Designed miniproteins, single chains, continued (2). Designs and how they scored, part 62

Each design is a single chain, and the fold is of that chain. pLDDT is the mean over its residues in the fold that is shown.

## One batch from the design tools (miniprotein)

Design m6138
Fold by ESMFold2-Fast:
Structure m6138 (fold): chain A 101 residues (1-101)
Amino acid sequence: SMEEKLEERAKKYEKEDVEIDVPASQQDLLGEAARAAYEMVKAGAPRGLALTFLDAVSRLIAQGREEETRKLVEKAREAAKNGDLDGMRKIAIEAIKLSEE
């Protein structure tokens, strides 16, 4: 399931101690997605969940699916602003689902 894929990918990123690093000067959609992932972590989301979201939306950008990516980034930022951990998890699942089709 997509939930199982999220959990497996999130655990992998947590184990590998990967940090979200985005130059402040990066203003394109990928930069906005990375900032959303960073905001998710600051709101209390596990780092692995935020990195899984970032990977999925990066794939959507590579596929030319910019409008869907913008909507996901906006949803993720709103969920992070509200401290909505369940919302952030659902948005990450949606991103994986769309990126894999």
Scores: mean pLDDT 79

Design m6139
Fold by ESMFold2-Fast:
Structure m6139 (fold): chain A 70 residues (1-70)
Amino acid sequence: MNEETKKKILKEIEEIRKQVEDTYARMLAVADRLEAKGETEKAQAIRDRAEAFYKKSMEEINKLIEKINK
């Protein structure tokens, strides 16, 4: 890849990372609302899902960065 194409792709990856962070925050907000209603088990399930989603998404982003730098 030329330098200009590489920079454009890296900028796109940064935007994807921000979307992942925003989605994670929204999932945690849903869990907080469920916990406030006394639905602690459902709240914990959403938190566990949010953590798994965030970890997997960040791992995939790192793999994309590695492929671009290869």
Scores: mean pLDDT 83

Design m6140
Fold by ESMFold2-Fast:
Structure m6140 (fold): chain A 75 residues (1-75)
Amino acid sequence: SRERIREALEALERALRDPRATPVALAVEFALIRREAERQPLTPEERARLERLRREADERAREEDERIVRRLREL
């Protein structure tokens, strides 16, 4: 449903703004959007929003990977 897609996009956006959100938590939010998209095609606006959020998630994952490598070097 459109409402569920909107809610899922909003939830993903909130998760991306939470510095404590894990990569697993972000992956769950993306999976929920993908499942809704299987039942109902995304509009161009919804796809554009999802693509922006995906780029933000990719940047965040890169930053987290760098933090993990730095922590491992301290061991």
Scores: mean pLDDT 79

Design m6141
Fold by ESMFold2-Fast:
Structure m6141 (fold): chain A 91 residues (1-91)
Amino acid sequence: SPVVEEIRKLLDEILNAESVEELMKALDKLYQFVKENADKLTPEEKKELIEYLQKVFQEALRKFFDELDANPELRDEVLSKLREIYELLKK
């Protein structure tokens, strides 16, 4: 599915972010795309994407752990956006 391929590409942008600013931009980009396209996904595609999303989110949070721990407000923004994307795919 072209929608699955684009979401995987956007998840890879999150994984490859080199700064928290790039991470935030990648999260916003993924959020907008998922919000507009999640209804086009099959239940099996949603399940596959959620599994990959969880791995990507864990790696991104580990990569930026020290910076996010130093900035609780920024950490809360990142965690909120991650949760919003997850909830859109779970619907």
Scores: mean pLDDT 87

Design m6142
Fold by ESMFold2-Fast:
Structure m6142 (fold): chain A 79 residues (1-79)
Amino acid sequence: DAEEGLRRGLEAGKRGDYREGLEELQRGELEAPTVEQRLAAGVAAGMAGISLGVGRITGDEEFAARGVARAAEAGLEAL
């Protein structure tokens, strides 16, 4: 479900596994049982994707990882 995907995304982001973190947020969106949960996970995945893109362009992997973690935290609060 969305909550499990968001929690796994947060843990991956905290470990620096930003690609895995984004994949978990996207999985949470796809597996969300309600429109509200899907929107929360989808917004989190979008924010994480932007942070990953910026990190890739600038070479700042820590920015990407922290962005994924923060996006996951925001998604969990929105649930």
Scores: mean pLDDT 85

Design m6143
Fold by ESMFold2-Fast:
Structure m6143 (fold): chain A 89 residues (1-89)
Amino acid sequence: MSRGERILRAAARMAVEGASAEEIAAYLRSQGVPEEDARFIAENIDNPLLSDEEIERIARALGVPVSTVRRTLARVGGAIVKAAVDRVL
């Protein structure tokens, strides 16, 4: 995997594990992601309603294909839904 793909997967894991947007943004900044992009990614990594332009922004910030961002965000969404269902049951 590319470095950007590894960073995106780590941020996604943090989100699924309940890390705050501040903690995820701090991790992204530690990996060399610019502060504004790190904040945007951290605040939106669990957002299923991102526009194509917003997904392209994440892809550019991390140097990964748009398809990689879409696939990772879909996995985060699915994992969060499962965690919410497991908490109710």
Scores: mean pLDDT 79

Design m6144
Fold by ESMFold2-Fast:
Structure m6144 (fold): chain A 65 residues (1-65)
Amino acid sequence: GCEEKIAALEKAAADAGSRGDFDEAATLAKELAKECKKCGNEGCAAGASAAASLVDAEKKEKEEK
């Protein structure tokens, strides 16, 4: 169901981020936001959008290092 797909996308995004693949993590977080909207979960969609922004910020810090 919706919850299983959302959980899988959350895990995939976290795994990509932990590998330092912030481009993939941001892409997966955006897909998570879309899936949350399809399921009518606006809180989940807002959280996923915020997570994508945080991943993008971490990517910039990594470039500055």
Scores: mean pLDDT 75

Design m6145
Fold by ESMFold2-Fast:
Structure m6145 (fold): chain A 100 residues (1-100)
Amino acid sequence: SMEEIIKELEKIKKEMEEALKKAREIKEKLPEMSKEEQLKAMKELAEIRDKVVELYDKAYKLYEENKDNPEVQEIFKKIEEIVEEFRKVEDEAQEIVEKA
């Protein structure tokens, strides 16, 4: 049903928001970390990235199958915004590690 599709997209969005929050917390702590701790933190960010990619792929499939639904369009737009913010966090984290 459309209700189940919307619930699944909201669940994916929530999981992606939690992933973004964790990524931001890692980035915030990077400047105070040793080089060894930074390496482990960047590996953790890569694992979070893999999860975000898997979640995005699931959301994209649901979006493609339900393109004409305005609620699906709205939730998917928010998911795309989370992906963009996550990429910015990754780029900023890499810059911190390279400058340290």
Scores: mean pLDDT 89

Design m6146
Fold by ESMFold2-Fast:
Structure m6146 (fold): chain A 65 residues (1-65)
Amino acid sequence: SEIAALEARAQELRKQAENYYVGAEEAKSAGNQELADQYRAKGDELDAQATKLAAEAEALRAAAA
């Protein structure tokens, strides 16, 4: 279903965001603040995309009710 596809994509994007957040903490621990900031920004962008897809899935559920 379209709802399931949107939810699966949102979960995939959240997992990618978590990987970037882990990378940001590793970069920070290594003293590379510039890389840490870049990874955190990418994680935030992916989380925002996941939130949008989750909202689209909820809108489709509401329309189907």
Scores: mean pLDDT 89

Design m6147
Fold by ESMFold2-Fast:
Order: sequence, then C-alpha cells, then structure tokens
Structure m6147 (fold): chain A 74 residues (1-74)
Amino acid sequence: SLLDKAREGGEKLVEELRKQGLEEAAEKIEKVMDETLERLSKETDPEKQLALLAEATRRIEEILREAKEKVEKE
C-alpha cells in the first residue's frame, strides 16, 4: 500500500542518514515521518492521504537541503 511504501522509504532514509553520521537530519525526518504516519493511520480518503504525503515530502526535502549544505561546507 502507499502507506507501507511511505513508511519503508522513511525508515530507509533515516537509517542511511544515521549511517552517514547525519543524526540531526535523521531525527528531524523521523519526527516528520512519525507525525505523518499517525495522521495517515486516521485518514481513509486517498486524496487527503496524498496531500499529507506531499506536505511530508516538502518538509523532508527542506531537512535534506540543510544537511547537504552542512556536508558541502566541510
């Protein structure tokens, strides 16, 4: 399901960030995923589920952008 894929993708991303030593980014993304998955578990409308995933995607992209900037400065 879309929810299962979102969870798997988020878990894999958090694990990979931690493996790279990007703990702050990993924690922020884990929080976004936890909040989003909780909301998705209560939502049965596919259109609203997609809207929640789009919002989570934007937040994750911002976190990754900040993490990339830190790595590039080192």
Scores: mean pLDDT 79

Design m6148
Fold by ESMFold2-Fast:
Structure m6148 (fold): chain A 89 residues (1-89)
Amino acid sequence: SMEEIKVRLKIAGLVQEAVEYALKGDFEEAEKKLEEAIKLAEENGFYEVVELLKELKKILEEVKKNNEPEKFIEKAEEVLKKLEEKLTA
């Protein structure tokens, strides 16, 4: 449906924004964007996307503690690619 496509594109955009903030070292804003993406995915029943986003958020939380931004960036790129496959099937 058009509504489903619109929501999936919005989730992808939020993940892309989270990656951009993480690349700048702004992990607080990156987390906010991921939380918005998770909420939107949950509200629309996209449970596979929710699981991917929650995994990405856990990695972000670990990176904040250990100051290893490279790990988050690599995993975010992997999750974003998998998310795009789910959105553009």
Scores: mean pLDDT 77

Design m6149
Fold by ESMFold2-Fast:
Structure m6149 (fold): chain A 75 residues (1-75)
Amino acid sequence: SVADIVEEIMELLKSLGAPQELIDGVRTLLEGAIAAGRLDLGAERLEAVGLTVFKGKKASQETIDKFLELVEQLR
């Protein structure tokens, strides 16, 4: 379900040590996109924000690939 994908993305961000403020912001963004029926825009924004965070945390390519796979499942 979309809710399960959202929770998996939240856990992935948390595992990389993302600040709680960022995690809360991503949740708010996705919940807003779901409420508006605009998961296409939500996925696009999440991809941009997430890639910036993952690169800043020096995440492995495997972790980045898993994140992108989850984002595509939201479309």
Scores: mean pLDDT 79

Design m6150
Fold by ESMFold2-Fast:
Structure m6150 (fold): chain A 60 residues (1-60)
Amino acid sequence: MAEERERTVADVEAMARKLGLSDEEIAQLVADARASTAPGPITVVALMLRIVGDRVEEEL
């Protein structure tokens, strides 16, 4: 459902903002969340793992 996808997008955006990501990084994550065909919880977990992996080298 489109509504569930929008909720997933909003959750990803909120988490990215809390982590201090740039507007460009947030926009990329939002685009990835919108393109995902997986259920919302799986999409959020996959994107969070990617953020943590990418950030472990850039920021402590």
Scores: mean pLDDT 66

Design m6151
Fold by ESMFold2-Fast:
Structure m6151 (fold): chain A 91 residues (1-91)
Amino acid sequence: MEARIRVYDASGERVVPEVVAPTLSAAVGLLTMGLWVAGVKGDLTVEIEVSGDEEAARELAREVKRAMEAAGFTVESVEIEGRRAVLRFRA
């Protein structure tokens, strides 16, 4: 399986390196490290994609939401479409 995460600010600029990992847990770990190193604040859009099924996308979205909340962000929306999800956050 492959999990991919991209994080953008309100201007559409990528704020952490693109995450590509063979497991959901590895993807969340890399995202958490990227957020910690970058010290990012403001409105963010997080895009996820998995090579698995919609349930894998939902599970990754839930763990990404948890990681972002732990980093101090508030979730505004979660949209899941098949193997992809888009999450929007406020600082």
Scores: mean pLDDT 82

Design m6152
Fold by ESMFold2-Fast:
Structure m6152 (fold): chain A 83 residues (1-83)
Amino acid sequence: DKDILKGILSMMGYYPGFRASAVLDVEVKGDELTVTFRHDRELPISFIGKTVEYEGKTFKAVAEERRKLADGSIEVTVTFKEV
């Protein structure tokens, strides 16, 4: 999704290794937005408390899960709640 990718890029600024196709999944369920993305390496940042806009609504990150893959990349799942 182009709009959620823009939101994530805005939170991160320009971060080396983050690709336009890095967003794997976006799910909206009630007041909760879950975004899963992949990055080539470990990210020395937390998304907790960061905000994104999606479909005209503002969401704030309340939970974050990271999984390291066998190739050294990471998969990040961020759960946001509508503000």
Scores: mean pLDDT 71

Design m6153
Fold by ESMFold2-Fast:
Structure m6153 (fold): chain A 83 residues (1-83)
Amino acid sequence: MEQELVDEAVKLFGEAARNAKDPEKAKEYIDKAVELMKQLSDEAFDEALERIEKVARELGDQSPEAGKVAREILEKFEEVRGE
């Protein structure tokens, strides 16, 4: 069950970064991903964050704009962990 939430959060992160040029749509994906991340255990959150970091690096190599949005989203997820 948690693995499915991790997979969904990583997928939503990728969708948010791909929609970097549409701030409103990107925010919808970010908000959904944040809500899923809040439901994860510490271990599952760490796994999701590690996978998101890998996706962010891949997106940054393909598109500087997507990479910038991916980094901003990653910072927001780190803030959620701090709660």
Scores: mean pLDDT 75

Design m6154
Fold by ESMFold2-Fast:
Structure m6154 (fold): chain A 79 residues (1-79)
Amino acid sequence: SMKDAWLARLNAQIQQLQNLSQTLPADMQAFVNAVINQVNTLMAEFQASTDPRKQAILYTAASLLITGALTQIKLEEKR
């Protein structure tokens, strides 16, 4: 289903963030962990929701948070 596909995508993106965080400085690890916690909260609401519109909003919010975190990691790597 579309919901299952979106959950699989979010889980893959969280795994990518977790893998990337392992080699980062402690302050950046704390930032990434905070983002993962926020995404997990949104995913819990997404899983509990039966409203397709609310699911789309929550998926978009989670995806944007992950993309923002990946961008910050990339900027730190270029220092």
Scores: mean pLDDT 84

Design m6155
Fold by ESMFold2-Fast:
Structure m6155 (fold): chain A 85 residues (1-85)
Amino acid sequence: SRELARRIVLDDTIAELAKKLRELGFSDEAIRLAVNAVRAYLEGDEELAKKYLEQARKIDPKAAEVTEEGIKKGRERLAEVDRLS
């Protein structure tokens, strides 16, 4: 189903981002904010996502940049699911 495919994209995007941020040595706080930003954005809450992104940026601008790339990739995957459905 489309709903299942969207959830898989969300879960995979979050897991990939969290792993990448940990491997790059970012703090648990930055990773938590990044995960929250991606989840909010991909669930359609762009205002909440921007709030978490700005909090992550205050900790480390590079963490925010990596998170924005993760959001973009997740959005592209969701658009693909929507296009093929």
Scores: mean pLDDT 84

Design m6156
Fold by ESMFold2-Fast:
Structure m6156 (fold): chain A 60 residues (1-60)
Amino acid sequence: NEAARNAAASAEAGHYAGAAAGAWDLKKHGLVTEEQAERAIEAARAGDGRAAAEHILAGG
């Protein structure tokens, strides 16, 4: 999924606001679970781009 990949790339690049917005959008459209989106947003807020990206991509 390109949207999930873009959100994960934003997180890894340190663009945490973009990563959090992307995770929220993926959740809203049913592309990731509620729990995965929440964990990704929490990781992004903590400045942990790698963990945020892993949570975004874990819903395969």
Scores: mean pLDDT 75

Design m6157
Fold by ESMFold2-Fast:
Structure m6157 (fold): chain A 65 residues (1-65)
Amino acid sequence: MERILDEVRRRGELSEKQLAELLTRELGVPFPKALASAKIALKQQGVERANEEAARLAVEIALTI
């Protein structure tokens, strides 16, 4: 979680694909699962680019599904 949030803080906002790539790298989840988690998190937060809250939600989803 913390490494992912630090990356969002450094870059400002991440695209859906950038968030999915980060989830794959940091959590070791398969890219399709990471991408699905990123899409769901962005939709639930009502945002097009991932802020810290969307990234946090994406991590929780990726670890659950």
Scores: mean pLDDT 81

Design m6158
Fold by ESMFold2-Fast:
Structure m6158 (fold): chain A 83 residues (1-83)
Amino acid sequence: HMEEKIEKLKELVEEEARSLREDFLRKYPNMPEETRRRFDEAIERAKEEVLKEIEKNPDSFTEEDVRRLFREHLERVLTEEAR
């Protein structure tokens, strides 16, 4: 059903965001608070962008598409913040 598909896609975005955040914190436990805040902001921004795309055309996304799109948005945000 379409409603279940949208919910599943949104859950995948949340899982991807959580996994990346946990992995980053685990690898860099002593990172400065400023760096941690910037990374959290980048993840939240990427998550919101992906969710907006899902809402506009949910039937165009597979689980793999959601993961790829999330990573693309996150990479773009992080690249912009680096310059």
Scores: mean pLDDT 74

Design m6159
Fold by ESMFold2-Fast:
Structure m6159 (fold): chain A 78 residues (1-78)
Amino acid sequence: TLEAIEASLPQELIDKVLAEIRAAPRWLTPEELAARLGVDVDTVGKALLILESRGEVEMKVVKDENGNYVTLYRAKPP
């Protein structure tokens, strides 16, 4: 299914998501990345799955102040 997701996204979009996450000095939500790039959160989520599979980004899940799980991403160091 990852190969099917990769086939559904242009590499330019994946590169833009990576560039945006690398420019941020903090953990970002997919929603924040979507807002910064002007694209759908689902599209950003697919790009993040691809980038995580390539070892380019780190993911963690935390609970917010309301007890909801939030997924956060940041660039892996080189």
Scores: mean pLDDT 80

Design m6160
Fold by ESMFold2-Fast:
Structure m6160 (fold): chain A 103 residues (1-103)
Amino acid sequence: DQAAIEAAKAALREIYDRYLADQKANVPNFNQKHEDRIRKALEAALKDIDAGVFGGFLLTTDGVLLALALHPDPAALQLFSDFAREYAKENGLKLELREFLLT
């Protein structure tokens, strides 16, 4: 499903834009090397989404866990969601979770 892939890629870019803005504002001595690493991580994640399987998360400095998964198996999405919710609860984090099922 190309529509699910494109939606997941758009959501991932939004998550990384938010994460990069947070890191630039709040991480002491944030520099071009840190930005380059974040951009490389985004590029790798987009390739995984194009390949049809992705699960990942980023933690903001104010305690928001940004989580996104794309998978053809709904059971795999459920495992990712359960892990993200448990991790957020145990660490006192706010969870923002996005899931994409390939049909």
Scores: mean pLDDT 90

Design m6161
Fold by ESMFold2-Fast:
Structure m6161 (fold): chain A 77 residues (1-77)
Amino acid sequence: MDKEKLDEEVMEALALITAAVVKRAFNGTDEQRDELVKLLLSAKNREELQKLIRAAFNASSVDEAIENVKKVLEEIK
């Protein structure tokens, strides 16, 4: 089994689930969900993705979740 490909597929699934949950929790739009997915998929590995997911769930709104994820992404660079 290709471990790298499996890791990519798992990360994609986690990003999609996280964005969908955030959208539902805060009554977000499809556009906000899609932006959050793109940001989460910018993670290079599972550890980075876990940090982004934590940042998203520490928000009180979808807009705050997006800004929190953007901030963590800049810190990882």
Scores: mean pLDDT 81

Design m6162
Fold by ESMFold2-Fast:
Structure m6162 (fold): chain A 99 residues (1-99)
Amino acid sequence: MIDVEELKKKAEELLKENPEEAKLLEESAKEAAKEIKEVGSFEGSIKLQTTLGILDIDYYITGSKKKYIAFYALLALYLIELGMPEFAKEFLEKALKLK
C-alpha cells in the first residue's frame, strides 16, 4: 500500500522550502489536479500541460527549478485529497528528483 501520510509529509516539507512559489502556483496546481481526476490521465489535462509550458519558460529565463518543485508538490497534495495516491506519488517523485 502507498503510505499517504508519508507522501503528504514529504510534499509539505518541499512546500515549506518554497513558500513564495507555493503561494503563486496554488490555484494552478488545484485546477490541474481536478482536471487530472476528471480525464483520468496527465496527458489529457490541458491545465497541467499549459502550466508546465509556462514553468519551462520561467526556468529558461531564471534558471530556477523552485517553481517546478512547488507545483509538483502542490499537485501531489491535491491528488491525495482527491483520492489519487498513485498519481500523487509520481508527481512527488518528480519534485524530489529536481531537488
Scores: mean pLDDT 83

Design m6163
Fold by ESMFold2-Fast:
Structure m6163 (fold): chain A 84 residues (1-84)
Amino acid sequence: KANAYYAAARQLVREALKYAEKISPEDVEKARELGAQVDAAHASGDPEAMKAVAQETADFYNEVKKKYEDIKKRLEELKKLLES
């Protein structure tokens, strides 16, 4: 159902925004743009548009999450090197 994709996409935008806020202002803007696209797709009533923007949102969420995890891992590696 289209409402399930919308709810999931809205949640992914919120989670992506939290990661983006810890990475860069550019990633924050991308998350905000995706939020607007999600709302526009839902307003259009087009299930294919909703699926497409949900997929783009999931891809962006995975990108910023991995980017954030990579940054944290590198910081922990540097900390171990400084403490050794």
Scores: mean pLDDT 82

Design m6164
Fold by ESMFold2-Fast:
Structure m6164 (fold): chain A 100 residues (1-100)
Amino acid sequence: MGPDSPEYAEELLKKGEELLKEGKLEEAEALYKEALSIYVKTLGEEHPKVAEAKAKLGEVYYKQGKKEEAKKLYEEALKIYEKNGDEEGVEKVRKNLEKV
């Protein structure tokens, strides 16, 4: 595990987005999994940042053709966003769920 901080996890999400745009799916997956682990440990499982990391990981799985795994992550992210009243997060994840 890298530094155990939400700030470091945010850096990992940004780097993962760059890698995802470059088609480096396995590298993006690794960074998003690390960011997710840090957010769960530091902020708790129901934090919106955990939902964000799950949704991004779901996007990677969808691009890899792992549609069932992507759907599960999107459903988990949706539940967290709904509990937190994050309407923007809810809308983004619902649109992703329509594609799987």
Scores: mean pLDDT 87

Design m6165
Fold by ESMFold2-Fast:
Structure m6165 (fold): chain A 112 residues (1-112)
Amino acid sequence: SIDELGQKAIELARKAVELMREAAERLGNDPRLQRMIDVAEELLKQAEELLKKKDYRGFVAALRGIVGVIREAADYLREHHPELQEIADKLRAIADEMTRVIDEIEKELASL
């Protein structure tokens, strides 16, 4: 169901935010990464509210926004912090899995 796929996407997004927080802690005060975390957390809050309201199109848009921020964070870490490549790789893997889940949600929406 869309609700089950949506919960999976939210759990993946939460895991990505936790990894971004771990990277921020290892870097101390990195203002660019902190900004990305703040944006991802706000979008995650919006996504959870939209899913609860069954606004699935708004939910998908919010999830795609989160995926964009996760990829941006991974690219930032790859370019500027080679010591955190393991976290960058995990963030990309989560973004790719979230994209697959979003595509499945969109297929379910097209079937309604």
Scores: mean pLDDT 91

Design m6166
Fold by ESMFold2-Fast:
Structure m6166 (fold): chain A 83 residues (1-83)
Amino acid sequence: MEKLIEELARLLEELARALGVWKPEYREAIEAQARAAVESTKDEEKFERLLEALEEARATASPEVAALVDGIIRVMEKAKEEI
C-alpha cells in the first residue's frame, strides 16, 4: 500500500506540473490526497466515483495529461487488488 501511495503522489505531482498549477507548498496536500485516494479503494462506491471523475478528466485532457491520468487509474486499480 505505501509504495502505491508514493507512486500515486508522484503521478499527481507530474499532473499538476503538466497543468501548470504545481507549487512546492502543494507537496504535502498531494501526498495526503494520494493517501485518501488509495484508502477510498476499500469503499466500492467511492472508488467507482473517483474512477468516473478520472475518466471524464482524461476525455477532455491533452494527450500528455491523458497519459498521466491513465497512469493514475492503473495505480488505483492495483491498490484495489492489494486489499
Scores: mean pLDDT 78

Design m6167
Fold by ESMFold2-Fast:
Structure m6167 (fold): chain A 65 residues (1-65)
Amino acid sequence: SDDAIRSLEAGLASDSLAAAKAGAAEALKVTTNPEAIRYLQQALAAKTLEEAKAYLRKALDAEKS
C-alpha cells in the first residue's frame, strides 16, 4: 500500500536504529503483503542500523512488486 511505502521510505531515510524500527512498526500496521510482513519482522529484530535498513529495503521491494 502507499501508506506502507511511505513508512518504509521514512525508515530508510533515518539515521538511527530506533527510527528505522519505528518505520518498520508503522509499515507493519498497514501492509497486507506477506513478504513485506516477514522482512519487517526481521527489521524489528535487527541489531544494527545496516541490518534494519537491509530488511526495510527488501520490504519496500516486495510492496512495489
Scores: mean pLDDT 85

Design m6168
Fold by ESMFold2-Fast:
Structure m6168 (fold): chain A 85 residues (1-85)
Amino acid sequence: MELIEKAKEALEKGDYKTALDYLVEAIRNGEEIPPELVRAATDAFPKVEVEDPLGYAEILARAAAKAGDYVSAMYWLALVEEQRL
């Protein structure tokens, strides 16, 4: 849960890239992300540049679905399915 707390702090500071990095790491470690943080990540994603946007989208899609946030899950899955690569 430490990574989730760090992600919340980064979001409060407007450091969206650091927040996304912490959230993705927490998900990779098997932590469950609250729906409100998945929503915050969805809102922050278009505001930051990440080196692996498709990898982040896949991880966040799974976290959104697991949290029951199907609107965010659909958003992330659309990014993966409509991938340009």
Scores: mean pLDDT 75

Design m6169
Fold by ESMFold2-Fast:
Structure m6169 (fold): chain A 93 residues (1-93)
Amino acid sequence: TQKVVDEIKKLAEEAIKNAETGTPAGALFAVARLAMKTQQYRQEVLAADVESLKEISELLKAGAEIAEQVGAKGTTELLRRNADETEAAAKAK
């Protein structure tokens, strides 16, 4: 649903803000929350429109870069997989 898509976008923006202005621990916490929430609402995210899916894919890629910078290898791999899945869903529509 649109509310879930908007929540994922807000979490990604929070992660980016924490990476720019916060601590490494704050950035790690934010990207971990983004990864967990995207997995929790996977079906609703994949049901989104093409433009929302493209935007989410780019935000998840940005989150993966932040996760890699703070050394969170597992979170990085999860966010990259989620980004690839979201991009593939957009192309399939």
Scores: mean pLDDT 79

Design m6170
Fold by ESMFold2-Fast:
Structure m6170 (fold): chain A 62 residues (1-62)
Amino acid sequence: MFEKLQKLLEALYGFSLDPEVLEKIATPEEKEALERFTKNYIDYLKSSKDPYLQKLAEEIEK
């Protein structure tokens, strides 16, 4: 889950995030919120009419 968030942040903002660091500093509630955000954003990209955004969502899900 956090690996997908890392890919999303790299694609949109050009920075890397260590999933292990996120797991250490985030509360269970924050982790659930980040997981939900990541899923919702990927779903948004998939529903886009832009082929580039659809392909980006597929790459992040891998």
Scores: mean pLDDT 73

Design m6171
Fold by ESMFold2-Fast:
Structure m6171 (fold): chain A 60 residues (1-60)
Amino acid sequence: EKEKEEEIKKAVEAFEAALLRANKNGAPASARPGAVQKKLSPEELEKLLKEFEKTLRSLL
């Protein structure tokens, strides 16, 4: 379903917006892991990741 791809894009955009709000240190962009680490508390980052993954899995 093409609708699923659209929903996934919305989830990604929402996740990115949440990251920007949470860390306020700049856009996370598509940075390579290991180059720059997110300046968020590990707990907040885990919550965002779990919610995002849950959303993706529900769409897939």
Scores: mean pLDDT 64

Design m6172
Fold by ESMFold2-Fast:
Parts: structure tokens; C-alpha cells; sequence
Structure m6172 (fold): chain A 73 residues (1-73)
């Protein structure tokens, strides 16, 4: 199922973004909370680099936005 494969990719993208957020220093975390657009931009780039050609842009953007809201903000 295409839907199931997209959900698996979304979950993988979310976990990559979550681990990145967990790796931030307290100072980096405060910077990104004050600059959430920059957090989204940097996380998008990081996740896209990790997933390569297997990930749809829309899936990565949605996963990154969710991770920023849930894990950072």
C-alpha cells in the first residue's frame, strides 16, 4: 500500500528529526525555540540528507514540522 509506505517514511523522518533535536545543547535548543523557522529549515536539510532519494519533500516537511512542535516547542 502506497499509504503504508508513506507512513513508514514519515515515521522514519520524524525519528531522524527527533534524534537531532535530542542531540542539541541547551544553548542551541534555546536559539531554535526563539527562531523556530530556522529550526524547521535546518532540520529539513538534515532529514533530507539522511533519507536521500527515498523521501518525498512533503513527507519530510510534515515530519519536521511535527517534530519541532512536539519535541522542541
Amino acid sequence: SEIVEKLKLAFEAYNIAKEYIKSLTPEEREFYRKNPEKAIEDLYKYVKEKLGDKADDEIIRNAVNTAVIKELL
Scores: mean pLDDT 85

